Designed miniproteins, single chains. Designs and how they scored, part 101

Each design is a single chain, and the fold is of that chain. pLDDT is the mean over its residues in the fold that is shown.

## One batch from the design tools (miniprotein)

Design m3523
Fold by ESMFold2-Fast:
Structure m3523 (fold): chain A 81 residues (1-81)
Amino acid sequence: DRDWLYQLIRDTMIQYNVDQHMAYINFLNNSPPDVRGRFLRVVSNMQPSDFQQIMDQSYQDSQQYLDQHRDQLLERRKKLQ
């Protein structure tokens, strides 16, 4: 469940290029009922500090991934020009 939540939040931040707050809002508003139900169950069974750690880790990792991916895309673009 923790790994599932981490992956879900990280992938959402990467896909939409948004911060933690916007990723959370977009997820709640646009998720299918079954996925939203699982999210609420996982979050409600966690301590707030544990949830915050997952959010912070997901954000840091998503930013690192976007930065690395951006640099790789820029390098490939220079080689293909």
Scores: mean pLDDT 68

Design m3524
Fold by ESMFold2-Fast:
Structure m3524 (fold): chain A 86 residues (1-86)
Amino acid sequence: MEEAEKLLAEAKELFEKKKDYEKAAELARQAGQLAIEEGDLELAIEAAKLFAKAMIALAPDSPIAEVAKLWLENAEKGIKGALEAE
């Protein structure tokens, strides 16, 4: 829990202050994986959002950026649906 939150906070700083989108994406991915392992759905969604934003910033005109944006919009609904299914 604390480790995943720390990684996400560092990823946000890299994204917002240092504009290091590649490193921000990597730390966001790690935070998301840990959040999923710990069952923290909200933190996993936040990490996934930051990862998608970082990928879009790295290659905004690529087909991958469009897929990342679409995935981001649908991931919140899909993940919550799976959680509610229990």
Scores: mean pLDDT 73

Design m3525
Fold by ESMFold2-Fast:
Structure m3525 (fold): chain A 68 residues (1-68)
Amino acid sequence: ALSAEEQAVVQEMAAEGAELSRRYGVPESAMQAVFLAQLDRALAEGLSPEELRARFNAALEALVARES
């Protein structure tokens, strides 16, 4: 289960991802795939809130660069 701090990071990154999707026309399916992959990794590896935020940021930047 995610901690309250990890839940806050997920909520922040979901909002950021939605904004990037709207701004750059990234497909919702691609955005959802990135979020699910990072969430699964966080649960499997026991990532800290800071590590989770860093991984979401890196994944979103990579997705935008690839799709834009």
Scores: mean pLDDT 73

Design m3526
Fold by ESMFold2-Fast:
Structure m3526 (fold): chain A 92 residues (1-92)
Amino acid sequence: EEKKKLLQEALKLLQQAKDLVIQGGIKGDSSLFQQAAKLAQQASKLLKQAGDPDLSKIAQKASDLLMTPGHPYQIEGLKLLEEAIKKLKEKL
């Protein structure tokens, strides 16, 4: 029950992060990637609290990549966000 609430909040943050990455790519705005990274880091902490260290690591890696300048890192970060979202939906 409490675990499910943490997972749902983490999912919401990861979905918001994904939307910001897509918008950052469309607008060419690096500040949106930094905002997405912060949301992914917050989701990582919630996933760890929920007892899911594997999903927490994926979200943290996505955050680290999105904070790193360069298009290849932004693409890889987006892929990790999508992986975390997919796996988290399977658990809910």
Scores: mean pLDDT 86

Design m3527
Fold by ESMFold2-Fast:
Structure m3527 (fold): chain A 88 residues (1-88)
Amino acid sequence: TVEEALRAIREGKFDEALEILKKMSPEEAVALFERIVQRVEESLKLMKEAGFPELVKEAERVLQRYNEALEAAKKGDFEKAIEILKEI
């Protein structure tokens, strides 16, 4: 499930997350990465509202990396998507 894959990612169990992604439909796998990107975007909005421009720049770089993982997932490259997440 999407929730099981998110749990594995949060716990740093990227090999487990990759195996779950391989068993999911393409739509569910993409939705998982969209959910991750949305959470990062929400965090970035809070940082902007708090008025910390240095933290905003770092968060924007991190968001770019999450978007790269989402694009890999949209192409069906789940191995690449997980490798990008490992580097964040």
Scores: mean pLDDT 81

Design m3528
Fold by ESMFold2-Fast:
Structure m3528 (fold): chain A 92 residues (1-92)
Amino acid sequence: SVERSRELLRRALELLREAAENPEKAEEYYREAGELLAEAAGETSEEYVERLTEQMPAMAKAVKGFEERKEELDRGVEELAEAVERVVERLE
C-alpha cells in the first residue's frame, strides 16, 4: 500500500539522519535503511519508490566507505598513542 510505503520511507530517512549523528552505528543504520527501502519498493509500483530502490548500490558503497574510514581512524589513534608514549619516555 502507498500508506505503508510512505511509513517505511519515513523510517528509512530517520535512520539515514541518525547515521550522520552516530558514526559508530552508521553501518547498522545504513543497512536497516536499505532493508526498509527494499520493503517499500515491494509495497507499490510508484516511480518514486522504484527510483529509491535504484539507489541501493550507492547505499552499499557508502557503508563500505564508512568501514574503510573507521579502520583509518582506529590506526591514527594508535599511532598518536605511541607518539605520546615516546614523548613521555623522553621527559623522564
Scores: mean pLDDT 63

Design m3529
Fold by ESMFold2-Fast:
Structure m3529 (fold): chain A 92 residues (1-92)
Amino acid sequence: SLVERIREAVERAEEALRRGDLRGAAEALREAAVAIAKALALGIEIPEELLERAQEAFDRLVEAARAAGDEEALRLAAEGVREGRRAYEELS
């Protein structure tokens, strides 16, 4: 299910952030963004707590990557946003 994919991806992002694995967090959030976009385009109801957790994880990633000067993590985060937008447009 898309909701389960979102949950798993958000949990991986949160775990990666706790370890300071910014690139792992960016990849997990990219997966979450695409799954969220697909769910929204298909009219699938996403639990509000998962959307809030995804947003908080994304904000934490961007802040940590900027503080660390990790340009690759920032690039991957931006790529995740683009992929999510594309998935939404293709399905809506």
Scores: mean pLDDT 85

Design m3530
Fold by ESMFold2-Fast:
Structure m3530 (fold): chain A 72 residues (1-72)
Amino acid sequence: MAAEEARLRALTEERVAQLKAFASTLSPEQLRELLAIAREDLREAETIEDPVLRRLAIEAARELIAYLEGLL
């Protein structure tokens, strides 16, 4: 369990880092579109039944949203 959670967290953090790097190259219009997608992802994350996956998904979505809002 702990090893699986650590692996999922590492993959999630890597994906968020890649999205942040990509977001830094986007126009304000594209950033607004990505922010809208990230907000929808947060809503969907709250419906995940698995508590570990839900927490990781919510944390990832919130971190991306905060980063994107900081770029706008």
Scores: mean pLDDT 81

Design m3531
Fold by ESMFold2-Fast:
Structure m3531 (fold): chain A 84 residues (1-84)
Amino acid sequence: SKEDISEAMTDVLNEESISNYIRFAEAYSKVDPAFREKLLQARNPYEVAQLGKDKFNEIVDKETQEKLKKLPKEEQIKEIKKLL
């Protein structure tokens, strides 16, 4: 759901980790069939994380990321949800 995706994206925003990028990629794959096909071609967890990172940066540009990092977590979720 958009809610699950926005929560996963908020976790990435506050902590850029392989685990957070993978969780976001898996959540996003449930709503985007083309992205799901890309995940199925990934050979290892690092490639899954990279796909998640690329998609995250596509949805939330660097300037928006820096702006959102200054907000409380609840407001970050609301703003990210508007981008979806």
Scores: mean pLDDT 88

Design m3532
Fold by ESMFold2-Fast:
Parts: structure tokens; sequence; C-alpha cells
Structure m3532 (fold): chain A 69 residues (1-69)
């Protein structure tokens, strides 16, 4: 859901910190999941939450990562 995407983006410190985008735009859900799991290395709970997202929500979450300014 969009709410789950927003909550995970805040936990990654993206929108609140206004940092530059962390990499190229990714639209493939498998690549989006891999990138998100790399950011969450060492946090099994956040990795499980990301895996529970729909493929569309996984791409949307990574978009929020990349749109952080």
Amino acid sequence: SAAAVAALARRLGLSEEREAPLGPVITDPEQALAALLAFLAGDERLQAEVRALSPEDQVALLRLVQESR
C-alpha cells in the first residue's frame, strides 16, 4: 500500500533528510527489491516488510529514494 511505502521511505531517511538521489532510476521490481535489500542490510525486519510489498509498491518506494532532494 502507499502508506507502507511512505513509512519505509521515512525509515530510510529519504524524504526527511532531502539528500540527493542514491542512483539511477530503476523501474524493474526485481532490481528495486535488490537495491532496497542492500540499503537495509543487517535489518531482517525491514527486509521482510519490503518483500511483503507488491512489485508496484517496491518500485514506488525506490522512486521515493531517488526523488529525495
Scores: mean pLDDT 66

Design m3533
Fold by ESMFold2-Fast:
Structure m3533 (fold): chain A 67 residues (1-67)
Amino acid sequence: TITATVTATAEGVTVSGAPATVKGAVADLSALESGLLVPGAIDTKTGAKATGPALPYGGSATLTLTG
């Protein structure tokens, strides 16, 4: 089972997307990530940043995949 959660934060406002779950899809990890990306791009990194104007003032966005 793989669970993906998206969280975006800007100026002290946090928005979380609904979790998505996929069973037995190790080979489809990239497909799951692509399907859950918000407009722009989200990197799963410490201090992650989304590309584009979605988070103008040093906002951050995180995509987390859990198996």
Scores: mean pLDDT 42

Design m3534
Fold by ESMFold2-Fast:
Structure m3534 (fold): chain A 61 residues (1-61)
Amino acid sequence: DKERKEAIEKIKKLKEKGLLPDEELEKTLIEGLKNGSIKVETVNKYVENVLKFNEDLVGEE
């Protein structure tokens, strides 16, 4: 599924930027996307919230 692969890619990019709180969370999200227990839209919303939140934190430094 194209949308699922794109969601997995977004998670990996968050890890590269150091924006994921735990590597275990990365694995959980990727596995959930692969087995269908986590929806693509849930992951996309999470990624958007993390990026928005961390943008505000970087500006606060």
Scores: mean pLDDT 72

Design m3535
Fold by ESMFold2-Fast:
Structure m3535 (fold): chain A 88 residues (1-88)
Amino acid sequence: SPSIEELKKKLENILKQLEELLRQVKENGPSQKAIDEAEQLLKEIQEIYNQLLQNKALQPLIDFVQQAVEQAQKILEEIKKINKEQEE
């Protein structure tokens, strides 16, 4: 089972990847690939959240992971908005 420190590093890395995707979309224009990658990264954060709910030792991370889910959702929404604006 992953440690608290390993999960924190994984979450931070996923969020950095999402921010990088958003930056690329803003600079180079939107793509379906970027949306798909952002959705996959959000799913990975949601899977970590589900692990917290089942493991009492990981419960101290719950607020941190909830905030990470919200940040990831906002980034995905921004990527989708840019994609929609390009299609219009």
Scores: mean pLDDT 80

Design m3536
Fold by ESMFold2-Fast:
Structure m3536 (fold): chain A 111 residues (1-111)
Amino acid sequence: SHMVSLKEIADALRATREKLGLKPGELVFLVVEGRPWLPFIEMLAIASGAEVVVVPADTSPEERQKLAEELAKQGKVVIDLTGSLLEVDEGFRNLLAKLPELEKGKVIKLT
């Protein structure tokens, strides 16, 4: 299997969080409800000490962007998955590739 494991990603996120000096809950996944991969993101957040913010499916792109910016203004690192149609394996590989771009007060969009 060429799938990246949930453990590998959780370990990498914990290491990134430590490197950036983030407290538990200062790393945020912003997600839309009803996505088939949402349970995996929730498990990943629990394992890595990240927070998941779930927005309603009828939330506009403008409302999603505003929320992401408000979370970043609170000093959080925001991984914006609201525009994502992630296959779990590809999505997790893309997340790992984006870890070096994570920074306090920043929104990182995964597509």
Scores: mean pLDDT 78

Design m3537
Fold by ESMFold2-Fast:
Structure m3537 (fold): chain A 81 residues (1-81)
Amino acid sequence: SSGSREEIAERLYELGREAGRARDVDLLRVLEAWLEEKLDELKELAAKLGIETDGPLTSPSSREAAELLLRGMREGLREVE
């Protein structure tokens, strides 16, 4: 049960890391809006980026997902020196 959640958390972190390496400023803005509680806008933006925030996933909450992505992105950004 928790294994599925952990697998999704790892995926979110790695997605963030790859986006960080690519210096994806659009994803950074989405993550910042997510943590700023602009949740209605985030659902539309996430759908456009192919990120699922509801439904079929037994993942962390949307806020936890944003934090994982942002954490990965920060580490990915360090690697693009």
Scores: mean pLDDT 64

Design m3538
Fold by ESMFold2-Fast:
Structure m3538 (fold): chain A 70 residues (1-70)
Amino acid sequence: EKKKLLKEAEELDKQLKQAQEELEKGRKEMEELTRRDPSFRRDLDRGLEHGRGVLKALQDKAEELRKKAE
């Protein structure tokens, strides 16, 4: 049912928004840490790369559900 697919995509959009907010919060915390100790820079870079991968997967899944609804 088209409506069910759209509802699932909306739920993924909400998860994506929350994940984006948490990634941004984590980025700010890690940037504060890297100002005090530059050794955290590699951890920051790896964390951001991983977080971006999660966000992309959620976006791709939401888009796939919307395509199936058409």
Scores: mean pLDDT 80

Design m3539
Fold by ESMFold2-Fast:
Structure m3539 (fold): chain A 55 residues (1-55)
Amino acid sequence: MEEEARRRIELARQQAAATLEDAKSLDYSPETLARVQEALERWLAAKVAELEAER
């Protein structure tokens, strides 16, 4: 049970990292990139909390 939750969290982290790298490859302003990073950090934190609450 906990092992599957950890695997899902790791996949979420990898997906967030890949999304941020994709955003860096775009012609975004530093302000937009910072907002994207904050949104991904909030999403990951919420995802981790949700997975922990389901246990």
Scores: mean pLDDT 75

Design m3540
Fold by ESMFold2-Fast:
Structure m3540 (fold): chain A 73 residues (1-73)
Amino acid sequence: MSPETQADIRAAEESLEEVKKDENPSVTQIVATAILLIGARISARDDPEAAKRVEELEEEYKKLVAEIEKKRA
């Protein structure tokens, strides 16, 4: 995994963790995390191990968004 791909994945991980810690995350934080995940996915596309890690983060993000939606319904 390249240092650039590691940095992109780390940025997505840190953003996702911040959203998880916030009891009322803003729409801006949620959208920013999605953008970072898209960037990480593009960066990881040629590295199978990095791509697996991004898929795990995308799955965590989907579950987190679903929980936020349930709390706001």
Scores: mean pLDDT 81

Design m3541
Fold by ESMFold2-Fast:
Structure m3541 (fold): chain A 88 residues (1-88)
Amino acid sequence: MSKEEELYKGIREAFLALDSEKLSKLLTEYLNTLSKEELEKMINLKYGEVSEFEVETADGRRVRVSVKVTYDEEKKSVIVEVEVEEVA
């Protein structure tokens, strides 16, 4: 598997497990493989703001996702903080 394929698999597994810490780590790794221009195209998020949304997983769970993306201009890198929880 390529590094990208390994990251995608890890992200999917962490999401299904509702592992917020692992998701944050893996998404941080993934986004730091993208250029600044690619990040701006894929994620129309304002840096430093929290975005919340609800999604239904393939196994029928309703999950609330909170995402915050911070960009470090000095290091030219991003930090992603994700929290996932099952909605009753």
Scores: mean pLDDT 71

Design m3542
Fold by ESMFold2-Fast:
Structure m3542 (fold): chain A 94 residues (1-94)
Amino acid sequence: GTTYEKSSSAGKTLDVDELTDLILDLRKRTDITVILHSNGEETVIEITSSDSDEEIRERLRKEIEEKGVEKATIITKISEGKALYSEYDVKLNK
């Protein structure tokens, strides 16, 4: 595509592990904010360099599983004044 902005990321379905791995990879490159959506409620998680990979993985898994998260929005800082907004459907076991 001409741009890799939100258009290449929108409409993907990710398992909990795939979503967590994506978030851990993104945080190594830049600051990110994750918004978890469940039944009209939002859980906002700011991921910083002070969080360990293990703490992030456990927190995300717990919140996704406990709240039955169906959608996640990842806000990735690309550069000063620019951010990528990516939306993913989350696949859960029933």
Scores: mean pLDDT 72

Design m3543
Fold by ESMFold2-Fast:
Structure m3543 (fold): chain A 89 residues (1-89)
Amino acid sequence: SMEELEKKAEELAERLLELFKSGKLTYEDLLELAKELGLVGTALWVERALEKGASEQEIENLIKNLASTVVLRGDEEKLLEWLEKLENK
Protein backbone atom coordinates (compact mmCIF):
# COMPACT_ATOMS: atom_id res chain seq x y z
CA SER A 1 0.00 0.00 0.00
CA MET A 2 1.02 3.66 -0.34
CA GLU A 3 0.92 4.02 3.46
CA GLU A 4 3.44 1.15 3.86
CA LEU A 5 5.71 2.68 1.17
CA GLU A 6 5.53 6.12 2.88
CA LYS A 7 6.47 4.57 6.26
CA LYS A 8 9.39 2.68 4.70
CA ALA A 9 10.63 5.87 2.98
CA GLU A 10 10.37 7.84 6.26
CA GLU A 11 12.34 5.16 8.16
CA LEU A 12 15.09 5.12 5.48
CA ALA A 13 15.25 8.94 5.42
CA GLU A 14 15.59 9.01 9.24
CA ARG A 15 18.49 6.50 9.13
CA LEU A 16 20.26 8.48 6.38
CA LEU A 17 19.78 11.77 8.25
CA GLU A 18 21.17 10.27 11.50
CA LEU A 19 24.25 9.02 9.60
CA PHE A 20 24.69 12.44 7.91
CA LYS A 21 24.36 14.38 11.19
CA SER A 22 26.85 12.02 12.91
CA GLY A 23 29.38 12.54 10.07
CA LYS A 24 29.34 8.85 9.03
CA LEU A 25 27.58 9.75 5.76
CA THR A 26 29.44 12.59 3.98
CA TYR A 27 28.54 14.64 0.88
CA GLU A 28 31.08 12.50 -1.02
CA ASP A 29 29.27 9.34 0.18
CA LEU A 30 25.90 10.79 -0.96
CA LEU A 31 27.45 11.52 -4.37
CA GLU A 32 28.77 7.93 -4.61
CA LEU A 33 25.34 6.56 -3.59
CA ALA A 34 23.52 8.74 -6.16
CA LYS A 35 25.91 7.55 -8.91
CA GLU A 36 25.54 3.89 -7.77
CA LEU A 37 21.72 4.23 -7.96
CA GLY A 38 21.87 6.04 -11.35
CA LEU A 39 20.25 9.18 -9.92
CA VAL A 40 21.86 11.76 -12.24
CA GLY A 41 19.85 14.77 -10.99
CA THR A 42 20.64 13.91 -7.36
CA ALA A 43 24.36 13.47 -8.17
CA LEU A 44 24.49 16.90 -9.88
CA TRP A 45 22.69 18.49 -6.90
CA VAL A 46 25.20 16.96 -4.41
CA GLU A 47 28.17 18.15 -6.54
CA ARG A 48 26.74 21.70 -6.36
CA ALA A 49 26.22 21.37 -2.58
CA LEU A 50 29.89 20.31 -2.21
CA GLU A 51 30.97 23.52 -4.05
CA LYS A 52 28.49 26.05 -2.58
CA GLY A 53 27.24 24.43 0.61
CA ALA A 54 23.64 23.61 1.50
CA SER A 55 21.24 24.40 4.37
CA GLU A 56 20.07 21.72 6.82
CA GLN A 57 16.57 21.95 5.28
CA GLU A 58 17.93 21.46 1.72
CA ILE A 59 19.92 18.34 2.69
CA GLU A 60 16.93 16.97 4.66
CA ASN A 61 14.69 17.42 1.59
CA LEU A 62 17.31 15.75 -0.65
CA ILE A 63 17.57 12.74 1.69
CA LYS A 64 13.76 12.42 1.97
CA ASN A 65 13.44 12.51 -1.84
CA LEU A 66 16.29 9.98 -2.21
CA ALA A 67 14.62 7.58 0.27
CA SER A 68 11.22 7.91 -1.48
CA THR A 69 12.80 7.28 -4.92
CA VAL A 70 14.66 4.18 -3.64
CA VAL A 71 11.44 2.74 -2.11
CA LEU A 72 9.36 3.47 -5.25
CA ARG A 73 12.03 1.79 -7.45
CA GLY A 74 12.22 -1.29 -5.16
CA ASP A 75 15.95 -0.62 -4.55
CA GLU A 76 15.78 -0.76 -0.71
CA GLU A 77 17.96 -3.92 -0.51
CA LYS A 78 20.67 -2.28 -2.65
CA LEU A 79 20.64 0.83 -0.41
CA LEU A 80 20.78 -1.28 2.79
CA GLU A 81 23.77 -3.28 1.44
CA TRP A 82 25.52 0.01 0.60
CA LEU A 83 24.80 1.38 4.11
CA GLU A 84 26.18 -1.79 5.77
CA LYS A 85 29.46 -1.31 3.85
CA LEU A 86 29.55 2.39 4.86
CA GLU A 87 28.95 1.66 8.59
CA ASN A 88 31.76 -0.96 8.61
CA LYS A 89 34.23 1.56 7.08
Scores: mean pLDDT 82

Design m3544
Fold by ESMFold2-Fast:
Order: C-alpha cells, then sequence, then structure tokens
Structure m3544 (fold): chain A 79 residues (1-79)
C-alpha cells in the first residue's frame, strides 16, 4: 500500500474536521471581527496542513493544494 494514499485520506479528513469546527464556532461568534478572526485561523490551519504535506510527501502537494482551495472557497461561502 502506498503511504501516500493513506496520508492523502488523513489530510482530507483533517481539512473536513477544520471546516466542521469552523462552521460550529462561526455560529457562536458574537461580532464581525470575531467571525473574521475565526475565518483567518481556519485558513491558517489549512496552510499548516499544506506545510506538513510538503515535508512528509511532496508528491501529494498538488492534490492537497486543490483540496485546500476548495475548503477556502467553502469558508468564504459560509461567512
Amino acid sequence: MSPSEKLLEEFKKRLEDILEEFEKELSKAKSPLEKSILMFRAMAEMVDVYIEVERKDPSLRDKVDELIKEANKRILEIV
């Protein structure tokens, strides 16, 4: 089994978890500033995932970049 296939599934799950947590926290946000901070933090967490992928398996870079772009689009649609 390719370690890359397992790693890609793990990162996909992590990105979905980040999105779900962001949606839950966004519902509790009291101000526009708080919502903006939550959005920025979610995006920053996704960048950290990308950096970890680059370090562990650079061959997954393009696939994870595409997933992160899709996730960022979803964040912008929710806020």
Scores: mean pLDDT 80

Design m3545
Fold by ESMFold2-Fast:
Structure m3545 (fold): chain A 75 residues (1-75)
Amino acid sequence: ASSKEYGELIKELAELLGEKYEDPVTDPVRLIGLAVVKKLLSEETLAFLRTFAGKRLSTADWVEILKKIIEDIKK
């Protein structure tokens, strides 16, 4: 999990949600919250996200989360 991969995934998620990507301003937490509010995520993906509650997230964790969300929205 690289900073480049992380940046590419945030940009892809922003585009899928109709949001403008602005580095470094675009917050991945805000984009995930928007996907939840729009009801774009399956119960399986929501359960997966709950496993990270209360944890300090690494770049690798964020890459895994973003990939799972993007895959779910694209179904």
Scores: mean pLDDT 76

Design m3546
Fold by ESMFold2-Fast:
Structure m3546 (fold): chain A 90 residues (1-90)
Amino acid sequence: PTPEQIARGIGLVLRMIGIQIELENPNLTLEQKEKLMKEALEILKEVVEDPSAPEIFKEQVKKIVLESAKLLEDPELREKYIKEAEELVK
């Protein structure tokens, strides 16, 4: 990989971890949590669609997104984001 590709990959992982941490804040509105989950799904999609990304890395990214979805207070949104993450990793 090029230095640019490595930097991008690291940045995406750090942002996903940041999203998971932010979702633990009980004072965040449901709308704010949903925005964070949508961002996490976009990151997952980018990683999964990268043919050079190792399978184990794709699995780890999916796990982080699924754990993040479990933090959502709305059961319907939680189920929706879990299903969307599962569809992206086929």
Scores: mean pLDDT 77

Design m3547
Fold by ESMFold2-Fast:
Structure m3547 (fold): chain A 91 residues (1-91)
Amino acid sequence: VGNEGLAALKAGRYDEAIKLFQIELKRSESLGDDSGIAGSSFNLGQALFRQGRYSEAAEWFERSVEHARKAGNVFLELQSSYNLGKAKKAL
């Protein structure tokens, strides 16, 4: 379940990757899983960034930062903050 979205993203199948990450996000939201919400939000931001959808990518990276902080995942918080900055510069 976790590897299909990332495989699609790496293969340049961005629409497929987005759909898979949205499924993962909805599951994490239903469980109250801040770590899962942060990870899926980061992956959605990456796929949207690759499509040139920088405004939407920035929103998802921002959500990833918020939930990574709640989960205590410092690495993901830093990665999401870095990518948020890149998306904002691309606007």
Scores: mean pLDDT 88

Design m3548
Fold by ESMFold2-Fast:
Structure m3548 (fold): chain A 116 residues (1-116)
Amino acid sequence: MEEIRERIPPLVERLSDPDPEVRREAALELGEIAREHPEARPLIVEAGAVPPLVRLLSDPDPRVRRAAAYALGNLSFGESRRLVIEAGAVEPLRRLLSDPDGLVRAQAIAALDALG
């Protein structure tokens, strides 16, 4: 848990990196931590990851939008679900249902399903 706790703040900072590959990797890794370690979901939320992840749903790079939807989907369980909804993730995820990229649309469907 402590090693995971120390990994989270640098990943949250990288969500705002000018390089789309860095933003994609940071969002994907946060999503993987949330999927593999459900107990880390509150730590990811407390580190302030949800607002920048919601912003990345509007990223110009479809790979970044897909990674952000993936991360938000994996955060959309238990008590962290309420915080994802309160951060305004639902409407941006609904917009991704009309995304030109099919993989982004599929990830948005999965994330919205997780939100209820």
Scores: mean pLDDT 88

Design m3549
Fold by ESMFold2-Fast:
Structure m3549 (fold): chain A 77 residues (1-77)
Amino acid sequence: SIEELVAELRRVAATLPPEAQALFEQAVEYILAGKFGEAEQLLGQAVAAARAAGVPEALILRAAGLLHELRELVEKE
């Protein structure tokens, strides 16, 4: 659900470096506005930023999973 996706995005964002956290928060705002394509783009950038910052692989995999869920929503809208 959108509520579960938003909750998980916020939980993951809280564990990330500031640059990746900002992109996750902006993606949440786009999701809440129904702009799923823009949210997917920002979330992809956030995952790349987290990977570049050396975030643990477990968190990267979780963030990538959330990106997959958002991509499914984009395909349905």
Scores: mean pLDDT 77

Design m3550
Fold by ESMFold2-Fast:
Parts: C-alpha cells; structure tokens; sequence
Structure m3550 (fold): chain A 62 residues (1-62)
C-alpha cells in the first residue's frame, strides 16, 4: 500500500537510475531492513513526486 501523490514532477535521469536499480538494492539488503528501506523510499517518492520511483516501489512491493 504505497501512497500515490496527487501529481508527478518530470523525471530526472537520477530518478530513472534509482528506479532501475531498486530491485538490485532490495536484493542486496537483509530481509529485516527491506521494510524500512521501502518506507523511506515511499516517503521520498511522495516528497519528490517521482513517477518512476513510485512505479518501481509498487513493483517491488507486489
């Protein structure tokens, strides 16, 4: 249940790179750290209004 922002800002190359690397980062983390990482990234995606990061988080949480 990742919250969805009311609007999205244009994606930057850094946001696209972060979204692309999210599955690899999650795979490298211990299982106990994954929920904390997902929460931090969801908060960041909302603050940044990043569609690419938000979509990657939804895919990782599914």
Amino acid sequence: SIPEPESYAPSTPAELALAENLPAILASLPEEQRPLFLEAMAEMALAMKSKAVHDALKAAAA
Scores: mean pLDDT 74

Design m3551
Fold by ESMFold2-Fast:
Structure m3551 (fold): chain A 53 residues (1-53)
Amino acid sequence: SKLTKEQVEEKAKEMGAELVSFDGATQGVDVRRDGVHANENVVTGKQIVAALS
């Protein structure tokens, strides 16, 4: 039921983002896309978690 780093990294790449960090214990996801604002990166990270949950 917990996400893995590999699942999160793959989904991030599908969404055009780079995985910056993932914490398996807290399930925290940080992603980045070039040329977008930080708030869009937060939304993308939440979408990754939602899609894999």
Scores: mean pLDDT 77

Design m3552
Fold by ESMFold2-Fast:
Structure m3552 (fold): chain A 81 residues (1-81)
Amino acid sequence: SLELEKAIIRARVTAILTEMDLLVRLHPNNTDAQTTYTQTQEMARRVDQLLSQNTPAAIQQARRIVDEMEDRVQALEHKLK
């Protein structure tokens, strides 16, 4: 169902934002961590807007944004090592 798909996407976003909060907390003076935190917060807002449209196309677009958020967090982790 669309509601289940939306719930899964929201859970993924929550996990990403929780990980970003931890990375910023562990690296409080790191500019890349601060930038990625701001970017993922903005992307999360875009995901919420797409999910509010309640269409399969918007849900698929939201999923692509979440995939991009995960890629950005992985890239940040690589830089922080």
Scores: mean pLDDT 91

Design m3553
Fold by ESMFold2-Fast:
Structure m3553 (fold): chain A 71 residues (1-71)
Amino acid sequence: SMEEKLEKKVKEFEELIRAHMDSPLEEQRRVIQRFAREVMETFSDEEADLLLLRMGELTEQALQERQQRLA
């Protein structure tokens, strides 16, 4: 189903962020941009919009957790 496909892709992004949590910011940006491009190329506009929104939320959460650990 569409829901299962989107959920699987979100999980892949979560794993990607986790793998690069301690990487330099330039590398993190590069990895995120590549994933976003693949999403835009692979999914419909509606599906891509939903995925990009979710990816943005996950990225913000990761940045907040990192900031709290440094404080």
Scores: mean pLDDT 81

Design m3554
Fold by ESMFold2-Fast:
Structure m3554 (fold): chain A 90 residues (1-90)
Amino acid sequence: SEAEELLARAEALAREAAALGREAKQLSTYIPDRAPEVEELIRRVSEAARAALEAASRGDTEAFERALKEAQEGIRELREFIEEARRQVE
């Protein structure tokens, strides 16, 4: 069903957000001046992914789409940080 598809997408999003958040946090220990920025970004992405999961579980497609866009934007920023941090550390 559409609701099952939304839930599966939200769960995949939450797993991706958690994995990227863990990597970004680990890398931020080598760039302590950026650690507060990274922690805030991780929190924002985690909250958006959770909101998407809650919206999907309720069948609220409008709330899901808003949360999805917010989470995807944050994931993009996390990926950019991870790529930059890897270049700086290595």
Scores: mean pLDDT 88

Design m3555
Fold by ESMFold2-Fast:
Structure m3555 (fold): chain A 70 residues (1-70)
Amino acid sequence: SSREKVVQAIVDLYNEGGTAAALLATNKDIADRAGLSVRTVNEHLKALMEEHELHSRGQLVLYVLDKYAS
């Protein structure tokens, strides 16, 4: 799914450049890596934050790394 592609793109950024790379990545960086539009990435990030009661992009990235990176 597009949602899984967004999550995988964040994990891939982390594997290449560590936590800093994942946290500093733009929605365009995630979109380019996932093969999605920036709009689609924005919609999935918003949905993930709402579903998991996360209040910042940083919290979402750390959540993804905790659950999916190791």
Scores: mean pLDDT 85

Design m3556
Fold by ESMFold2-Fast:
Structure m3556 (fold): chain A 79 residues (1-79)
Amino acid sequence: EEEERERERLERFIDSGIEMAKNLKKKDPSKKETYDEIIKLFEQARELLKDPSKREEALKLVDQALEIMRKIFEEEEKK
């Protein structure tokens, strides 16, 4: 039950991240390649979450996507 709740939270978070990256990609096409990478990482993480044994691998992909997004936000904040 707790693992199922954690998976549901992660899936919801990943889905939100994908939607956000898609929206940001539409607003800033100059970052298209970077947002495509973020979307790909989230989609791969979501696929891995279907297998409980790959949860840690999925979390690493989520962390990578978040790190890329954090760098984009830091760059935008500087401007």
Scores: mean pLDDT 79

Design m3557
Fold by ESMFold2-Fast:
Structure m3557 (fold): chain A 74 residues (1-74)
Amino acid sequence: DKEEEARKKALKKLKEVMREEIDSIKDKEKLLELARFLKEKAKEYASIDSEEAHEMAKLYEELAKYAEEKAKKL
């Protein structure tokens, strides 16, 4: 489905932009705080009974892990 593929591509682009913002943060504590915030957002979206909300939940969960991994390298 072309609509599904377009949505996945848009989410991938959003994830790339957010990762670049996370990469700009040099403070380990700020990265860990951001990771906690993103994790809570993932839980909020996961509680909504919709496909779009579940896709957003997965995006926030991936970004939270990315921020945690960046914090470990600092």
Scores: mean pLDDT 82

